# Designed miniproteins, single chains, continued (2): the designs that were tried, part 10

Each design is a single chain, and the fold is of that chain. pLDDT is the mean over its residues in the fold that is shown.

## One batch from the design tools (miniprotein)

Design m4313
Fold by ESMFold2-Fast:
Structure m4313 (fold): chain A 133 residues (1-133)
Amino acid sequence: MRLSLDEMAAILRKAGFPDALWPTLIAAAQLLSGFDADAVIKQPDGSTLYGIFQLDSSYYADDGKGKGQRPAEELLDPEVAARLLREELIALYGDDLASISVRDLVNFLVGYNPELAEQVARLAEELRPRVLA
């Protein structure tokens, strides 16, 4: 399922993200999954990435063995994915999410990948007037 910019903004609003973070989060979603909430990518290291933000199932989901997290398929729900990202950002940076630097947010979303980080930052600025309108 491919989401529109308006649908992405609505999901981020519902999850409780401050507006200041929306352009960067939406840019990352576009570059990671093309806004495809059904995206499932198996990595060469054996990890699997799920949904619009490509969340690692080994961290965000259980393996079906009752570890008390959640089934990996729940990561395909964009509202679940947005809530989990917000919870992790609060755990790492505190509850003042609007104070997170663009650099820290981008590195959190794409890992240490400077080429992809530059693409996210550039796309976020291009999307800003459309996302915040």
Scores: mean pLDDT 81

Design m4314
Fold by ESMFold2-Fast:
Structure m4314 (fold): chain A 98 residues (1-98)
Amino acid sequence: SMARLERLAEEMVEELTRAIEEDPEGVLASLEAILAKAPEGLAKFEKYGDAAQQAFARALVAFHRALVEALREGPERAKEVVRETALGLVELAARAEA
């Protein structure tokens, strides 16, 4: 259901924008730690994952990289990136579960 995916995206936006507003430096540090481990995770998905799982894994890493770059510009830009990408990520996650 598109309505269900839109609700999950809305919840993701609300949670991430709140975290960015409360502690942008802590969010940046957490994302950089995740990205440091991303090459190992991507290699595993490329070897063992199906096409939908690989697409989601690549999109998730790209989102984390975009959010790190946006946070360096400021919290308002970071919140824009979250709002622009959340639905697409939720849709890719749903396809990866099938």
Scores: mean pLDDT 85

Design m4315
Fold by ESMFold2-Fast:
Structure m4315 (fold): chain A 81 residues (1-81)
Amino acid sequence: SIEEKIRELERRAQEGDEEAKAKLFAIQLYLNLKKTSSEEAIKEALELAEKTDPKEVLELKEKMAKSDKEERLQLAREFLE
């Protein structure tokens, strides 16, 4: 199930898997931008995360940490387009 896939990613991230951490961040970013947590949106977020380079996600996370609220939203939109 989707819930099992998310739980496995969360477990791996807790064990220090940087790829799993990056994928979870991408999933959260997608769902926050879409303002939904529907099962369909979670499936789309998982597919996006699997196709995304973990290094690019970690670079985005670092940029967003240094950015104001408006810049963070713009960075998220550009990344997900």
Scores: mean pLDDT 79

Design m4316
Fold by ESMFold2-Fast:
Structure m4316 (fold): chain A 112 residues (1-112)
Amino acid sequence: SLEEAIEKARKALSEYLGKEVEPDEIIIQKDGDFFVVSVVSKKENLVAQYSSLFKEVKIYPNLAGKEGEVVAATRDFVVVKTDRTILVPVSEAEVNGSTNANDFKLGDKVKI
């Protein structure tokens, strides 16, 4: 369920950081019959991502040097397709030297 996915992502990030993650740091995106839950610690530049398809949580503490394609963008996040689809804080992604989400366009090649 969505609630279980949120709790798994929050627990994983809280355990990684050794402190509780605030409820307002949660971002949820729905893609057809699937959903992706990201829990973000902006202070630590960390993302814990859970996908309903994969049934697992992955933490992205540093994605520097990886490249991918932009498939969606928000103010705080860009969604990048590398070997898998990942949600990346804007501060961890660049296109043409910019980390501002308003400068990201669908199909852009991004360096993390």
Scores: mean pLDDT 59

Design m4317
Fold by ESMFold2-Fast:
Structure m4317 (fold): chain A 76 residues (1-76)
Amino acid sequence: MDEYEFVAGISLEVNTGIPQIQQALDFFYQQIQSGRINFSDAQARRGDIIAFLQQNDTPDADTQQIQDGIVAIAQS
């Protein structure tokens, strides 16, 4: 599974109708592509990332807080 397919798979399990979640997924993909987030570590944390994004499926969600949360989970 490549990085694009991995992030696309997550997008099917979260509410991408919320702009903050879509922006966070776009950011996450860019961090994986740049090597700032290790892809194998991100794959190991897939379920935790999905659960975190599902907990933030509100229009009031802060984009920066979601982005910071994804990085923290992927690097844990």
Scores: mean pLDDT 84

Design m4318
Fold by ESMFold2-Fast:
Structure m4318 (fold): chain A 120 residues (1-120)
Amino acid sequence: SVEEELIEFYKKLKELVKKIMEAIKKKDTEKVIELFKEIAELIKETISKLPEGSEEKELLETLYKLLLDAIEAMKKSDDETALEIAKEVLEEIAKVGEELSKKYPSIKPLVDEIKKIIEE
């Protein structure tokens, strides 16, 4: 089901966000970019399993495009600017999660945990 695919997606996303926050604290910009590429692949895989024309597919496709643009911007930026872009991307990830949790309440606990990790 779509709900089961989104639960699995947010479980994996939470682990990647934890690793990104650790890399940001260490100012490891190369690791941050690597982990965002892993999130992009996870989103791409999840999109392929979602119904054509669904709201959840459109939201994740928009997030995927934003993430690819952000990865390219981070690569062209100094470390300080790249880490600031990374923080903005994490906030957009949280916003998409909040929107999806309105339709799929079962993902809300995972989205809330991701938001707490980002706020740390």
Scores: mean pLDDT 90

Design m4319
Fold by ESMFold2-Fast:
Structure m4319 (fold): chain A 85 residues (1-85)
Amino acid sequence: SSELKQQRDEMIDLLQQMKSQLDSLYSSETDPKLKSELQDLRNQVQSLIDKLNSTENPSDEELKQIEDEIGRLLQQLLDLQRLHS
């Protein structure tokens, strides 16, 4: 449906904003362990962007699973930002 496609596009926009914030954190980070954790999170965010971009007709079940995964990644991003604020 058009509603599910709109929801997918909104999820891509959110993930792209998260990636931008992660790119900024990664560029300023000097601790190798934290830089590795930021790179892993960047890779996970990019993987979801690629998955959503390849999904022309998303199902409600697929979007719900991805929404849950985005929530987990967002929490990880917020935790990493809090350590460096």
Scores: mean pLDDT 86

Design m4320
Fold by ESMFold2-Fast:
Structure m4320 (fold): chain A 102 residues (1-102)
Amino acid sequence: QLSKAEAVEEAERVVDEAKRIVDSTPTLSDAQKATIHKELDDLLERIRAAKTPAELARELILLSAGLTVIGMLLYENKADQSDLDKIAELAGEVDRVAEAVR
């Protein structure tokens, strides 16, 4: 079973990597990038604020869902296949963390 500290550290790493992919996508506007950054920051803050393993797992599942939505937006904006694959990989990593904290 993963500790909350380990789960938060992994979520922070995933959010940071997702932000780098979003920022590197030239077809996204600055406003779209700022909106995605805020949504990722809000998800990460909820993960940090979780008080129980069940709440932590739920917020991690919501981060994974958010990454999937970001992946769809990147696809529509003609992001590189390697960036699409990486976002899908990050969503899968967060799902595994969510399972490991329960």
Scores: mean pLDDT 90

Design m4321
Fold by ESMFold2-Fast:
Structure m4321 (fold): chain A 65 residues (1-65)
Amino acid sequence: MEEKGRRLIQLLEEKAKEMGVSLEDLFKALGVEYDPSLPPEELARRIAEALGMTVDELIEKLEKF
């Protein structure tokens, strides 16, 4: 789980860079609070839930793009 959470955050950071925004901006756009004090697994869980997906499903979707 920890490894998957970190991987999801890394993929989201890469997508944010491609869009010219910060990871914090991306979280805000999706209606999720970005709290850097939280572990990556918790941040990953929150963003996936906001999108109606599991962390694993969101990783697969981001990798296909």
Scores: mean pLDDT 78

Design m4322
Fold by ESMFold2-Fast:
Structure m4322 (fold): chain A 93 residues (1-93)
Amino acid sequence: MEPVEVVERNAREAADYLKSLGKDDLAKEVEELGRRAVEALRAGDTDEATRLITELILTSANALAQDQGLQLDQDELRRQAEALARAIAERAA
């Protein structure tokens, strides 16, 4: 699956989940982050794409954790999110 398709699908699935929890404002934020990340990927802006995909992952994961009453290790989550985001962005280049 192309990196753009991966980001679009994950943003849509995360937004749909957040809407199911009544978190409409957060769902809109996730949709906007996904849209901007796709634009950065298509422009070949690997640094901006990495930043936006990292924010998308962090926003989605923290919203899920809050709903489930879980505390996430924020430093580890950020590190893993950045590594995954960079891998996705580099594959698009």
Scores: mean pLDDT 82

Design m4323
Fold by ESMFold2-Fast:
Structure m4323 (fold): chain A 89 residues (1-89)
Amino acid sequence: EIEELAKKLLDPDEGVRALAAGKLAEIGGEEARKALEEALKTVTDFTVKGLIEGALAGDERSLPWLRKLLSHPDPRVREAARKVIEYIE
């Protein structure tokens, strides 16, 4: 599953990439973290890059920005933000 999510981080669709980042944050662990770190080298989209950075940082300073994504037009981006927020708490 982590390998499938890692492939989705490179998907042409921003919503698919965002949701994959959120799901990897939800799963957690070393393999999920490695997948996010590898994707960060390639992903240039501001929203998805920020979701990955928030998941990797895992600190409360990312929360205000992630909460703004809860109002994003794409429901997959909103779900991804929710998953990353829950991971950080």
Scores: mean pLDDT 78

Design m4324
Fold by ESMFold2-Fast:
Structure m4324 (fold): chain A 99 residues (1-99)
Amino acid sequence: GAEAREELERERERLPDTPVVSGKSIEALERALESGNPEAQEYALKLSETLRELTRAQQLGRQAEDAGDTEATQEYAQRVLELQKKIDELEKQLEEALA
């Protein structure tokens, strides 16, 4: 609906324009926004949130590495891998909803 569309537009604007966020993910979000499909928009919102979590985890991982905190560095590396898997699954669900 209109509210889900507005929320998705706000989330898309909040995504960093960085190498961490792929153009494919941004295109998927834009397709969901234009589709008017509530299920696609829900997956797109979750994808947006997960992309932001990935960016944060990568930043915190670099800070831990720079500080010489091996334990924190390993923890954030594992978090990044889990978030990448979640992004892949959400992209598949979004593409299926848009098909």
Scores: mean pLDDT 74

Design m4325
Fold by ESMFold2-Fast:
Structure m4325 (fold): chain A 79 residues (1-79)
Amino acid sequence: DIEESLIGGLKLIESRSKSLPPEKQEEVQKEVKKAIEYLKKGDLEGAIKSLENAKKAASSDPELQSQLDGMVQRLKELL
């Protein structure tokens, strides 16, 4: 149930992005949704790139950036 665990974690991150300004929130949500789509396709590299874009958009929230980085590292362990 690795995919369900990863998707669940990403949905929690997406919910937490509500702490960001609207423009950054939209970018993080868009990139997280893209990462979930890539995960459902088995495209781990695509998911990682989307989450790294989300980290960049979340620069004003270090805790959210840390959570996104943790997810990137989890995905890299699966490569």
Scores: mean pLDDT 82

Design m4326
Fold by ESMFold2-Fast:
Structure m4326 (fold): chain A 78 residues (1-78)
Amino acid sequence: SMEEANKLLLESIKIADKYAKKSSKLSSEIAGEVIRGIGEILDGKDPVEAAKKTVKEMAEILEKHGELKAAEELRKLY
């Protein structure tokens, strides 16, 4: 449902924001992925699947920037 997708995205953004504040580059990449995910939902893709994909991509971005604990916490959400 849209409510489940919104809850998943908000929880993932909360976790990512906590770690992303350390770097303007990391913050920018996370913001870009969130915007992309919202765009997929607005384009009529399944909200829960789009949200899960966004969380997965955010985890990969965090991991590439060395934020392994943040990536692990995001991966536990789905």
Scores: mean pLDDT 86

Design m4327
Fold by ESMFold2-Fast:
Structure m4327 (fold): chain A 73 residues (1-73)
Amino acid sequence: MSPITPDEAQEAAIRAIMESRGYLPGRVLDGVLPAVKGDKIAYAVLTETSLEIYEEGELVERIPMTPEQLRAA
C-alpha cells in the first residue's frame, strides 16, 4: 500500500519528531522522509494509523497517530 504523502505542515511535524529522536531528516520524496543517524540510514513513513520509523530497512518504532493529528500540532 502506498504511504500517505504528507503536506507541508505534516512534513514539518514529522521532521520535528525525527530530530527529537536524534535523526537528521532530509526532504520527503514519494511519501517517505529520509533520515540518517550516525552511519545508519533511516526513513519515516506516515500511514492512516501511525508514523513508522525504519533503520537499515527494519521497523524500529511505530508511533500511533492519524495524519490529522500532525496538522493540529
Scores: mean pLDDT 77

Design m4328
Fold by ESMFold2-Fast:
Order: sequence, then structure tokens, then C-alpha cells
Structure m4328 (fold): chain A 71 residues (1-71)
Amino acid sequence: SREAAVAEFRARIAAAEERGLTPEELLELAEWLARQLLEQVREDGRLDVEEVEERIARELERLRAEVAEAA
């Protein structure tokens, strides 16, 4: 489901935070993971790619705001 895909994305970012990545490193990782996730969604064909992309874009915007606040 779309929610499961977004939850997996969030879980991977949270795991990286626990490993001590900086906010800038987390954003770089998140952008890479977003590209990988969207390719997987395209290949799976069961989800609307645009809907997943919109949800992931909102998560990336949140992370960018956190990086700006941390600076």
C-alpha cells in the first residue's frame, strides 16, 4: 500500500538517524532512497506512482526544513 511504502521510507531514515548521520547526510540518503522506492513502485505496478511520489516529496520537504533549522 502507499502507506506501507511511506512507512518503510520513514523507517529507513529513522534507522540512519540512530546510526548518527548528520541532518545533511540524512537528506542526501533520503533523496537516494526516494529514487529507489519510486523505481520499485513502478516495477511493482500495484500502486499509483504519482501518489507515492507526492507523499515522498512531502517527507523530503519536511527533512529539508529540519536541515535548515539545524543550521
Scores: mean pLDDT 77

Design m4329
Fold by ESMFold2-Fast:
Structure m4329 (fold): chain A 73 residues (1-73)
Amino acid sequence: SAAEETRRRVRGGTRTGIGLIDAIGKKTGNLELGKKAQEEVRAMGRRAEAQGEEGLRDLEDLTRQLGQKLLES
């Protein structure tokens, strides 16, 4: 179903986001901020599964914002 497809996309986005934030944190030396950012992405991913396309957009926005914050640190 469309709802199942959206949930799969949210779970995929959460995993990808966590992986990207982890990689950026390690590359920039911001390990503590990277770990906290990963937890925020994971929490948003859980909420996003219930919110459908809106949740997926919020997850993508949060991941981008946290990644940029780590790069600027």
Scores: mean pLDDT 86

Design m4330
Fold by ESMFold2-Fast:
Structure m4330 (fold): chain A 61 residues (1-61)
Amino acid sequence: SMEATVATVEAMLRDDAATRSPAETLATLESYRQLAEREASPELFARINAVIDRYEAEVRA
């Protein structure tokens, strides 16, 4: 389900935050964002956007 997909994204960022490749992680997150834009409810889309935006801000800092 899309809810499970959002939970997976959130877990992925928590589990490997210190060892992640920013470019690869952003590419994966962007593919999930595109999927969520088409498939998810507005609430789930807002959740995945918030997670991705937070990660992008962290990477750019």
Scores: mean pLDDT 70

Design m4331
Fold by ESMFold2-Fast:
Structure m4331 (fold): chain A 86 residues (1-86)
Amino acid sequence: TKEEKRRIMEEAIERLRRLLEEGASPEEILREALRALKKIMELLENKYIPIAIGLMLRLIGLLLDGASPEEIYEEAVEALRYLSEL
């Protein structure tokens, strides 16, 4: 449901924020973000799965390009909010 996706998004953003405050690495932020995006993806209609995969690949690309934990966090929050509305 839309409410379930929003709850997962809100809980994930709070977990990511805490990891960032604790000095988590870019890899740790990415891992947690991907777990949350996967959970929302499992609740999406099949037609939206390619969008979810694309957002996950974008986050992986940021890590490979040397993005900071803050940059990965910001992109993850945007992706989570976007998918929660589908």
Scores: mean pLDDT 88

Design m4332
Fold by ESMFold2-Fast:
Structure m4332 (fold): chain A 74 residues (1-74)
Amino acid sequence: DDQDRRALQQAQERGQRAMDEIKPLLPTLEQIAKSTPEEQKKLKDQVAKDYHWEVTVVQLNGQTIVSVRPLPAA
């Protein structure tokens, strides 16, 4: 119970920090969703460089889905 509670608190704190980090890049993510594939590639590389986040853009049934994830440890 106590270990699970601490793990949940740490996950929530990481989630809150991730949300604070994602908030300033939301306009860039919207731009990526509306951009050409070539511009998307450049913007994704820029986000990875500036924020250390990986941006994935997927087109499913005419809907553009943009997701972000922390870059894996190298």
Scores: mean pLDDT 71

Design m4333
Fold by ESMFold2-Fast:
Structure m4333 (fold): chain A 94 residues (1-94)
Amino acid sequence: PVSLDDVLFAALAEVERIAGGPVAFELLSHEVEVKGNETIHTYRLRVTSAAGTFEVEIVITEKREGDKVHIETRVTVTAADGTVTERVRRVVTE
């Protein structure tokens, strides 16, 4: 199965793409919530690039159904000017 670290790494790469290049990441919080067969990881980050400072939320939802794990990653990037960019990715793994 795909690891949480692999999913988070892909989400961070998407944040760098939205921010316009290399970034410094500061982890502000990481919360885990379990709802039955579903585990939700919420990461809040401050991200700094040459373009400025961004507020980032990454929500990774892992849902187990039989032998399969459904993973949804939602990345929300808010720029200092109030522009919001959202990306959603879905993966099914065993």
Scores: mean pLDDT 84

Design m4334
Fold by ESMFold2-Fast:
Structure m4334 (fold): chain A 71 residues (1-71)
Amino acid sequence: GAEELREKFEEEIKKLAEREGVPVEEMDLEKVIEAVKKAGLANPDATQADIDQGVAAVKAAFELVKKGVSE
């Protein structure tokens, strides 16, 4: 489902952050979006809609993290 897809993309984001040596909130959003798109394209079960949903979920997650940090 959508939650499972979101968790998978969050895992890929964490791996990318670990490789870059930076916290998730300091990552380039465009790089993260490209990584999500590549992961989606590599998954034969992923549709265009699933990839678009994954990108939207990443954008929403980053907005929530930024709002959570800003007092």
Scores: mean pLDDT 67

Design m4335
Fold by ESMFold2-Fast:
Structure m4335 (fold): chain A 58 residues (1-58)
Amino acid sequence: SSAEDEIVELAREGRYDEAARKALELGYTPFQTYELLKAAGLDDEAVMVASRLALLQI
């Protein structure tokens, strides 16, 4: 979806906090966000965004 493409693009740009906030707004879990970014070939970014999203949910 275009919303998932936005999360991927933000992560590619190193905008991890914005990517995490967008994922949170869409109801994504840290695991779903991690899998989305890994599927896009963004293995390091997947960890960075998913960990930030997990912290936003505490």
Scores: mean pLDDT 87

Design m4336
Fold by ESMFold2-Fast:
Structure m4336 (fold): chain A 80 residues (1-80)
Amino acid sequence: SDAELARLMAEGLAVVQQTIDTLDANVAAGRISDAQAGQLQDQLGRLLSRMMQAVRDRDVDGLRQSLQDLQQLHQQVQSL
């Protein structure tokens, strides 16, 4: 449903923003290098692109998978 797509997209965008904020904080604290941050940022960008494509295709299953991948990346960044 369109409501489910909108909800999953909103959740995904929130995870993206939280991941960016956590990554920036880790760089500022010196916990990771700029090079490591760049690699994680590139991975985040690829996942965001896949999520946005799933939204355009109205692919609920693809959007759920992208959200899971984004949540996994967020957990990885939080564990730095």
Scores: mean pLDDT 88

Design m4337
Fold by ESMFold2-Fast:
Structure m4337 (fold): chain A 93 residues (1-93)
Amino acid sequence: MEKNEEILKQGEELKKRSDEALEKAREHADDADLNYELALKIQEAANEASRLARSGSADVKPYLDEVRKHAALYAAEATTLAVRAQRRAEAAA
């Protein structure tokens, strides 16, 4: 249905944004500041997916919940990369 298709498109865009941000985080694993910023952006995508899940029909909620879960895990990974980069920089000083 049209409304569900539009909500699913928004969910796909949030998933794409999270995927791209995590890829960038992994490519720049040595940049603590960038990875911290990317983690925040991914967490924002998770929050948006949660909001869409509440406004959508029951048919789209499971997909949006999965987008939210993936984004939350990706934010945690980006944060881990940021912490590791910071510790490496401190050890090199």
Scores: mean pLDDT 83

Design m4338
Fold by ESMFold2-Fast:
Structure m4338 (fold): chain A 80 residues (1-80)
Amino acid sequence: MSREELRELARRYGLSPATAERMYRILLRVKEGKATDEELRYLAELSRTPGGAAAIREIARRLGLDLEELERLLVRAATL
């Protein structure tokens, strides 16, 4: 995703552009199997808002991530 696409996504879901960029970076690291528990916790906290949850799902789909596996990772991170 381009920086402009992330900015538009942020505006659509009521997020800051910086939050959308950080979310995208962490989801790329999830795809690589390199995300830390701290990064997953950050996404889990954002996923508790409707806008954050929708943004995470949209970025994850564009990156080709398995949404069910991602949801399991975020639930686990939130309980640690």
Scores: mean pLDDT 85

Design m4339
Fold by ESMFold2-Fast:
Structure m4339 (fold): chain A 64 residues (1-64)
Amino acid sequence: SSDQVEQAREKGEKLVEENKDASVSEWSLKIQQWADELRAQGVDLDTIKDLVIELANKAMEARE
C-alpha cells in the first residue's frame, strides 16, 4: 500500500513534468487517467484526492 502510493506519486510527478507545456485540458485528462488507475489498484479515495491536489499545485507552480 505505502509502496503503491510512493510509486503513484513518482508517476504523477513525471506526468506533470512531461506535460508542463501541454494545455490544461490535456494534462487534466492524463491526471484523471492516472487517478482512475490508482482507484482500480485499490488506493483509498482520500489518498487519491490528496495526491491530485498535490500534483495540481505543482502544475500551477510550473506554469506560474
Scores: mean pLDDT 77

Design m4340
Fold by ESMFold2-Fast:
Structure m4340 (fold): chain A 101 residues (1-101)
Amino acid sequence: AQAARDEADIERLAELTYRVVKRHLERMRELGVLPEDTTDEDIEERARKAAENTRAAYRQHLADGRKESFLRSLARASERDYEIFGDPLFKEAAEEYRRLA
């Protein structure tokens, strides 16, 4: 059923967003562009919040008929991170977002 596929996609997107945001923040910390008092716990909290926000955003974009546009925007963000950091996680994430679109 479509509803079951949508819920599976939401969970997959939340997990992917958690991994992408966590790696992005870790890379930004390595470059020295985050506040010096940024802890591993701060990064973890921000990544979890991003995953939760992505669940809400995806449900809203599904309701508005904008699922593909939303997923393509996430893919472009990960593609930019790949260009900046060279980390294969971002390339793999961009491909996954495009596959879900």
Scores: mean pLDDT 85

Design m4341
Fold by ESMFold2-Fast:
Parts: C-alpha cells; sequence; structure tokens
Structure m4341 (fold): chain A 63 residues (1-63)
C-alpha cells in the first residue's frame, strides 16, 4: 500500500540523516540510497533528498 511505502521512505531518509551527522560509514550511506531508490523510484523529491544527505555525509567524513 502507498502508506507502507511512504513509511519505508521516511525511515530510510531518517537513517540517511543520522549517517550525514556521523559522516558515514559510506558503505551504509550507499546501501540506504539503494533501498530508497528501490522503495520509491518515482519519488523525485525523496530521492533528491537522499542524494543531498549522502553528499552531506561525504563532506562530514572528509572534514
Amino acid sequence: AAAQRQAEVDRILAELEELAKKGGPMDEVRRALGRLQEASPDDEEANLRGIELATEARKKQAA
């Protein structure tokens, strides 16, 4: 159902936010992005947000 898919997307985005704060590990960031794309390939906003959070995680890891 759509509600279950939205809950899954929200959960994955929350995981990515925590990974962004920690600066990785980048393997977990990549897996979370893959799961987000699989859960909601048509949700451009959610997938763009995931990419933004992954970019933040990379910057945090490098700094």
Scores: mean pLDDT 81

Design m4342
Fold by ESMFold2-Fast:
Structure m4342 (fold): chain A 74 residues (1-74)
Amino acid sequence: MDVGTLAAVLLAMAEGGVERGTDRFTLAEIAREMGIPQSTASRLLDELVKLGLVERVQDGDRTLYRVKKGAKIE
């Protein structure tokens, strides 16, 4: 699994999540959807955040991740 595959899965989750009223996902949810360990998902998500494709959102004591909606980055 690579960063590109994770980005594609996150985009699919975001599309489904919009229909359900959410665009934010926990590390555990992402790891489960991809069938990978949370440690692997965390590493790949860190790279996606560095690339500006995903952002971290703090929600209380939880860290959530969402795909940036491909706009407003110049």
Scores: mean pLDDT 69

Design m4343
Fold by ESMFold2-Fast:
Structure m4343 (fold): chain A 64 residues (1-64)
Amino acid sequence: MKEYQEALKHLVEAFRAMRAGDLEAAREHIDKMIEYAQKAKEKYPEMADRLIKVAETLKEALDA
């Protein structure tokens, strides 16, 4: 579950960066969230897929 916890940690940091207006840091944390969620997919595929969709949605919103 370590990889899933790391993905959640990066999700929290991405939201903090977005609230601070640091869009570059937000993108870096979203990318790390996707990376760790992909690694967690082997044990928790449904939970990991939900996190990946959230991360992709946030990335799309930042690019708008």
Scores: mean pLDDT 82

Design m4344
Fold by ESMFold2-Fast:
Structure m4344 (fold): chain A 84 residues (1-84)
Amino acid sequence: MDNLEQIKEQLLQLGYPLDTVNTIIEALEASGKTVSVEQLRLDPRIVLDIAMLYLHEQGLSVEDIAEKLGLKVPTVEKRLKELD
């Protein structure tokens, strides 16, 4: 999808690893959530938040989510508590 391709390119330009970017794109596509490129440029955390919530709802552990998104376990654990 054109929008997801633009989000992927923007995340790569921001220095996110390819594996992390692919995980985010798959989560956005599967969840049906929409994010504008402008929102992503202002706060890249928005797509990380969507990806974390989606993966958590799919039954992934905090440890698995942290590995897939290139984050530390305490960061994911704290953020999921703030979003729930």
Scores: mean pLDDT 79

Design m4345
Fold by ESMFold2-Fast:
Structure m4345 (fold): chain A 57 residues (1-57)
Amino acid sequence: DEHGEIGLEVRRALAEGKSFKEIAEEYEQKGDTEKAELYRSIAKVVENGKALVAELA
């Protein structure tokens, strides 16, 4: 895994029940704005997908 560090942290957080939004906030607090912005964007895509599925279901 060429994203080993990021992949491990994300997988652990998701296994603990954290959302991508919470992961983004943790990176922002650590001063990693690049990772915070990345996961914030992922969180928006996931939430938009959930909203679309809920509307169709």
Scores: mean pLDDT 69

Design m4346
Fold by ESMFold2-Fast:
Structure m4346 (fold): chain A 66 residues (1-66)
Amino acid sequence: MPEVEWEGDNPATIHIALETALALLKEGSGEAVVVAEDGVARTIGSKGIIVSTPVVPGKARVVVRD
């Protein structure tokens, strides 16, 4: 299963992680899950993005599942 970890303390890191998740989703047929350092999982699917942008500095983790 593809997995990408992005770490940082600014919003740009989250943005890059989301772009990577969308690219991986395009290569696959599944969903991407983004977990910020706050521990809250957010899901990106082919039908749209249901993700809350973290407001505090932290790291993001992107996992594509299917």
Scores: mean pLDDT 51

Design m4347
Fold by ESMFold2-Fast:
Structure m4347 (fold): chain A 77 residues (1-77)
Amino acid sequence: DEEKKKKIEELREKARELRRKSVAYYAGGELSRSMSRYFSDDPISKKLKEKGEEFYKLGEEYEKEAEEVEKKAKELE
């Protein structure tokens, strides 16, 4: 059962890392969207909006991965 505890800790650490990546990408997405609105009449606005959508998609992907890893850790409890 010591091996089980080690596996749970490894999964929890991995989930925390994935959560940090998700938060970082969501923050980047919000910043890009805010900048897009600020530069609304500039061609850069479209690029910022596209980059924001890309960051949100990555944030969602890492969030889902973190949830799956968290579920695996909980199942081992």
Scores: mean pLDDT 84

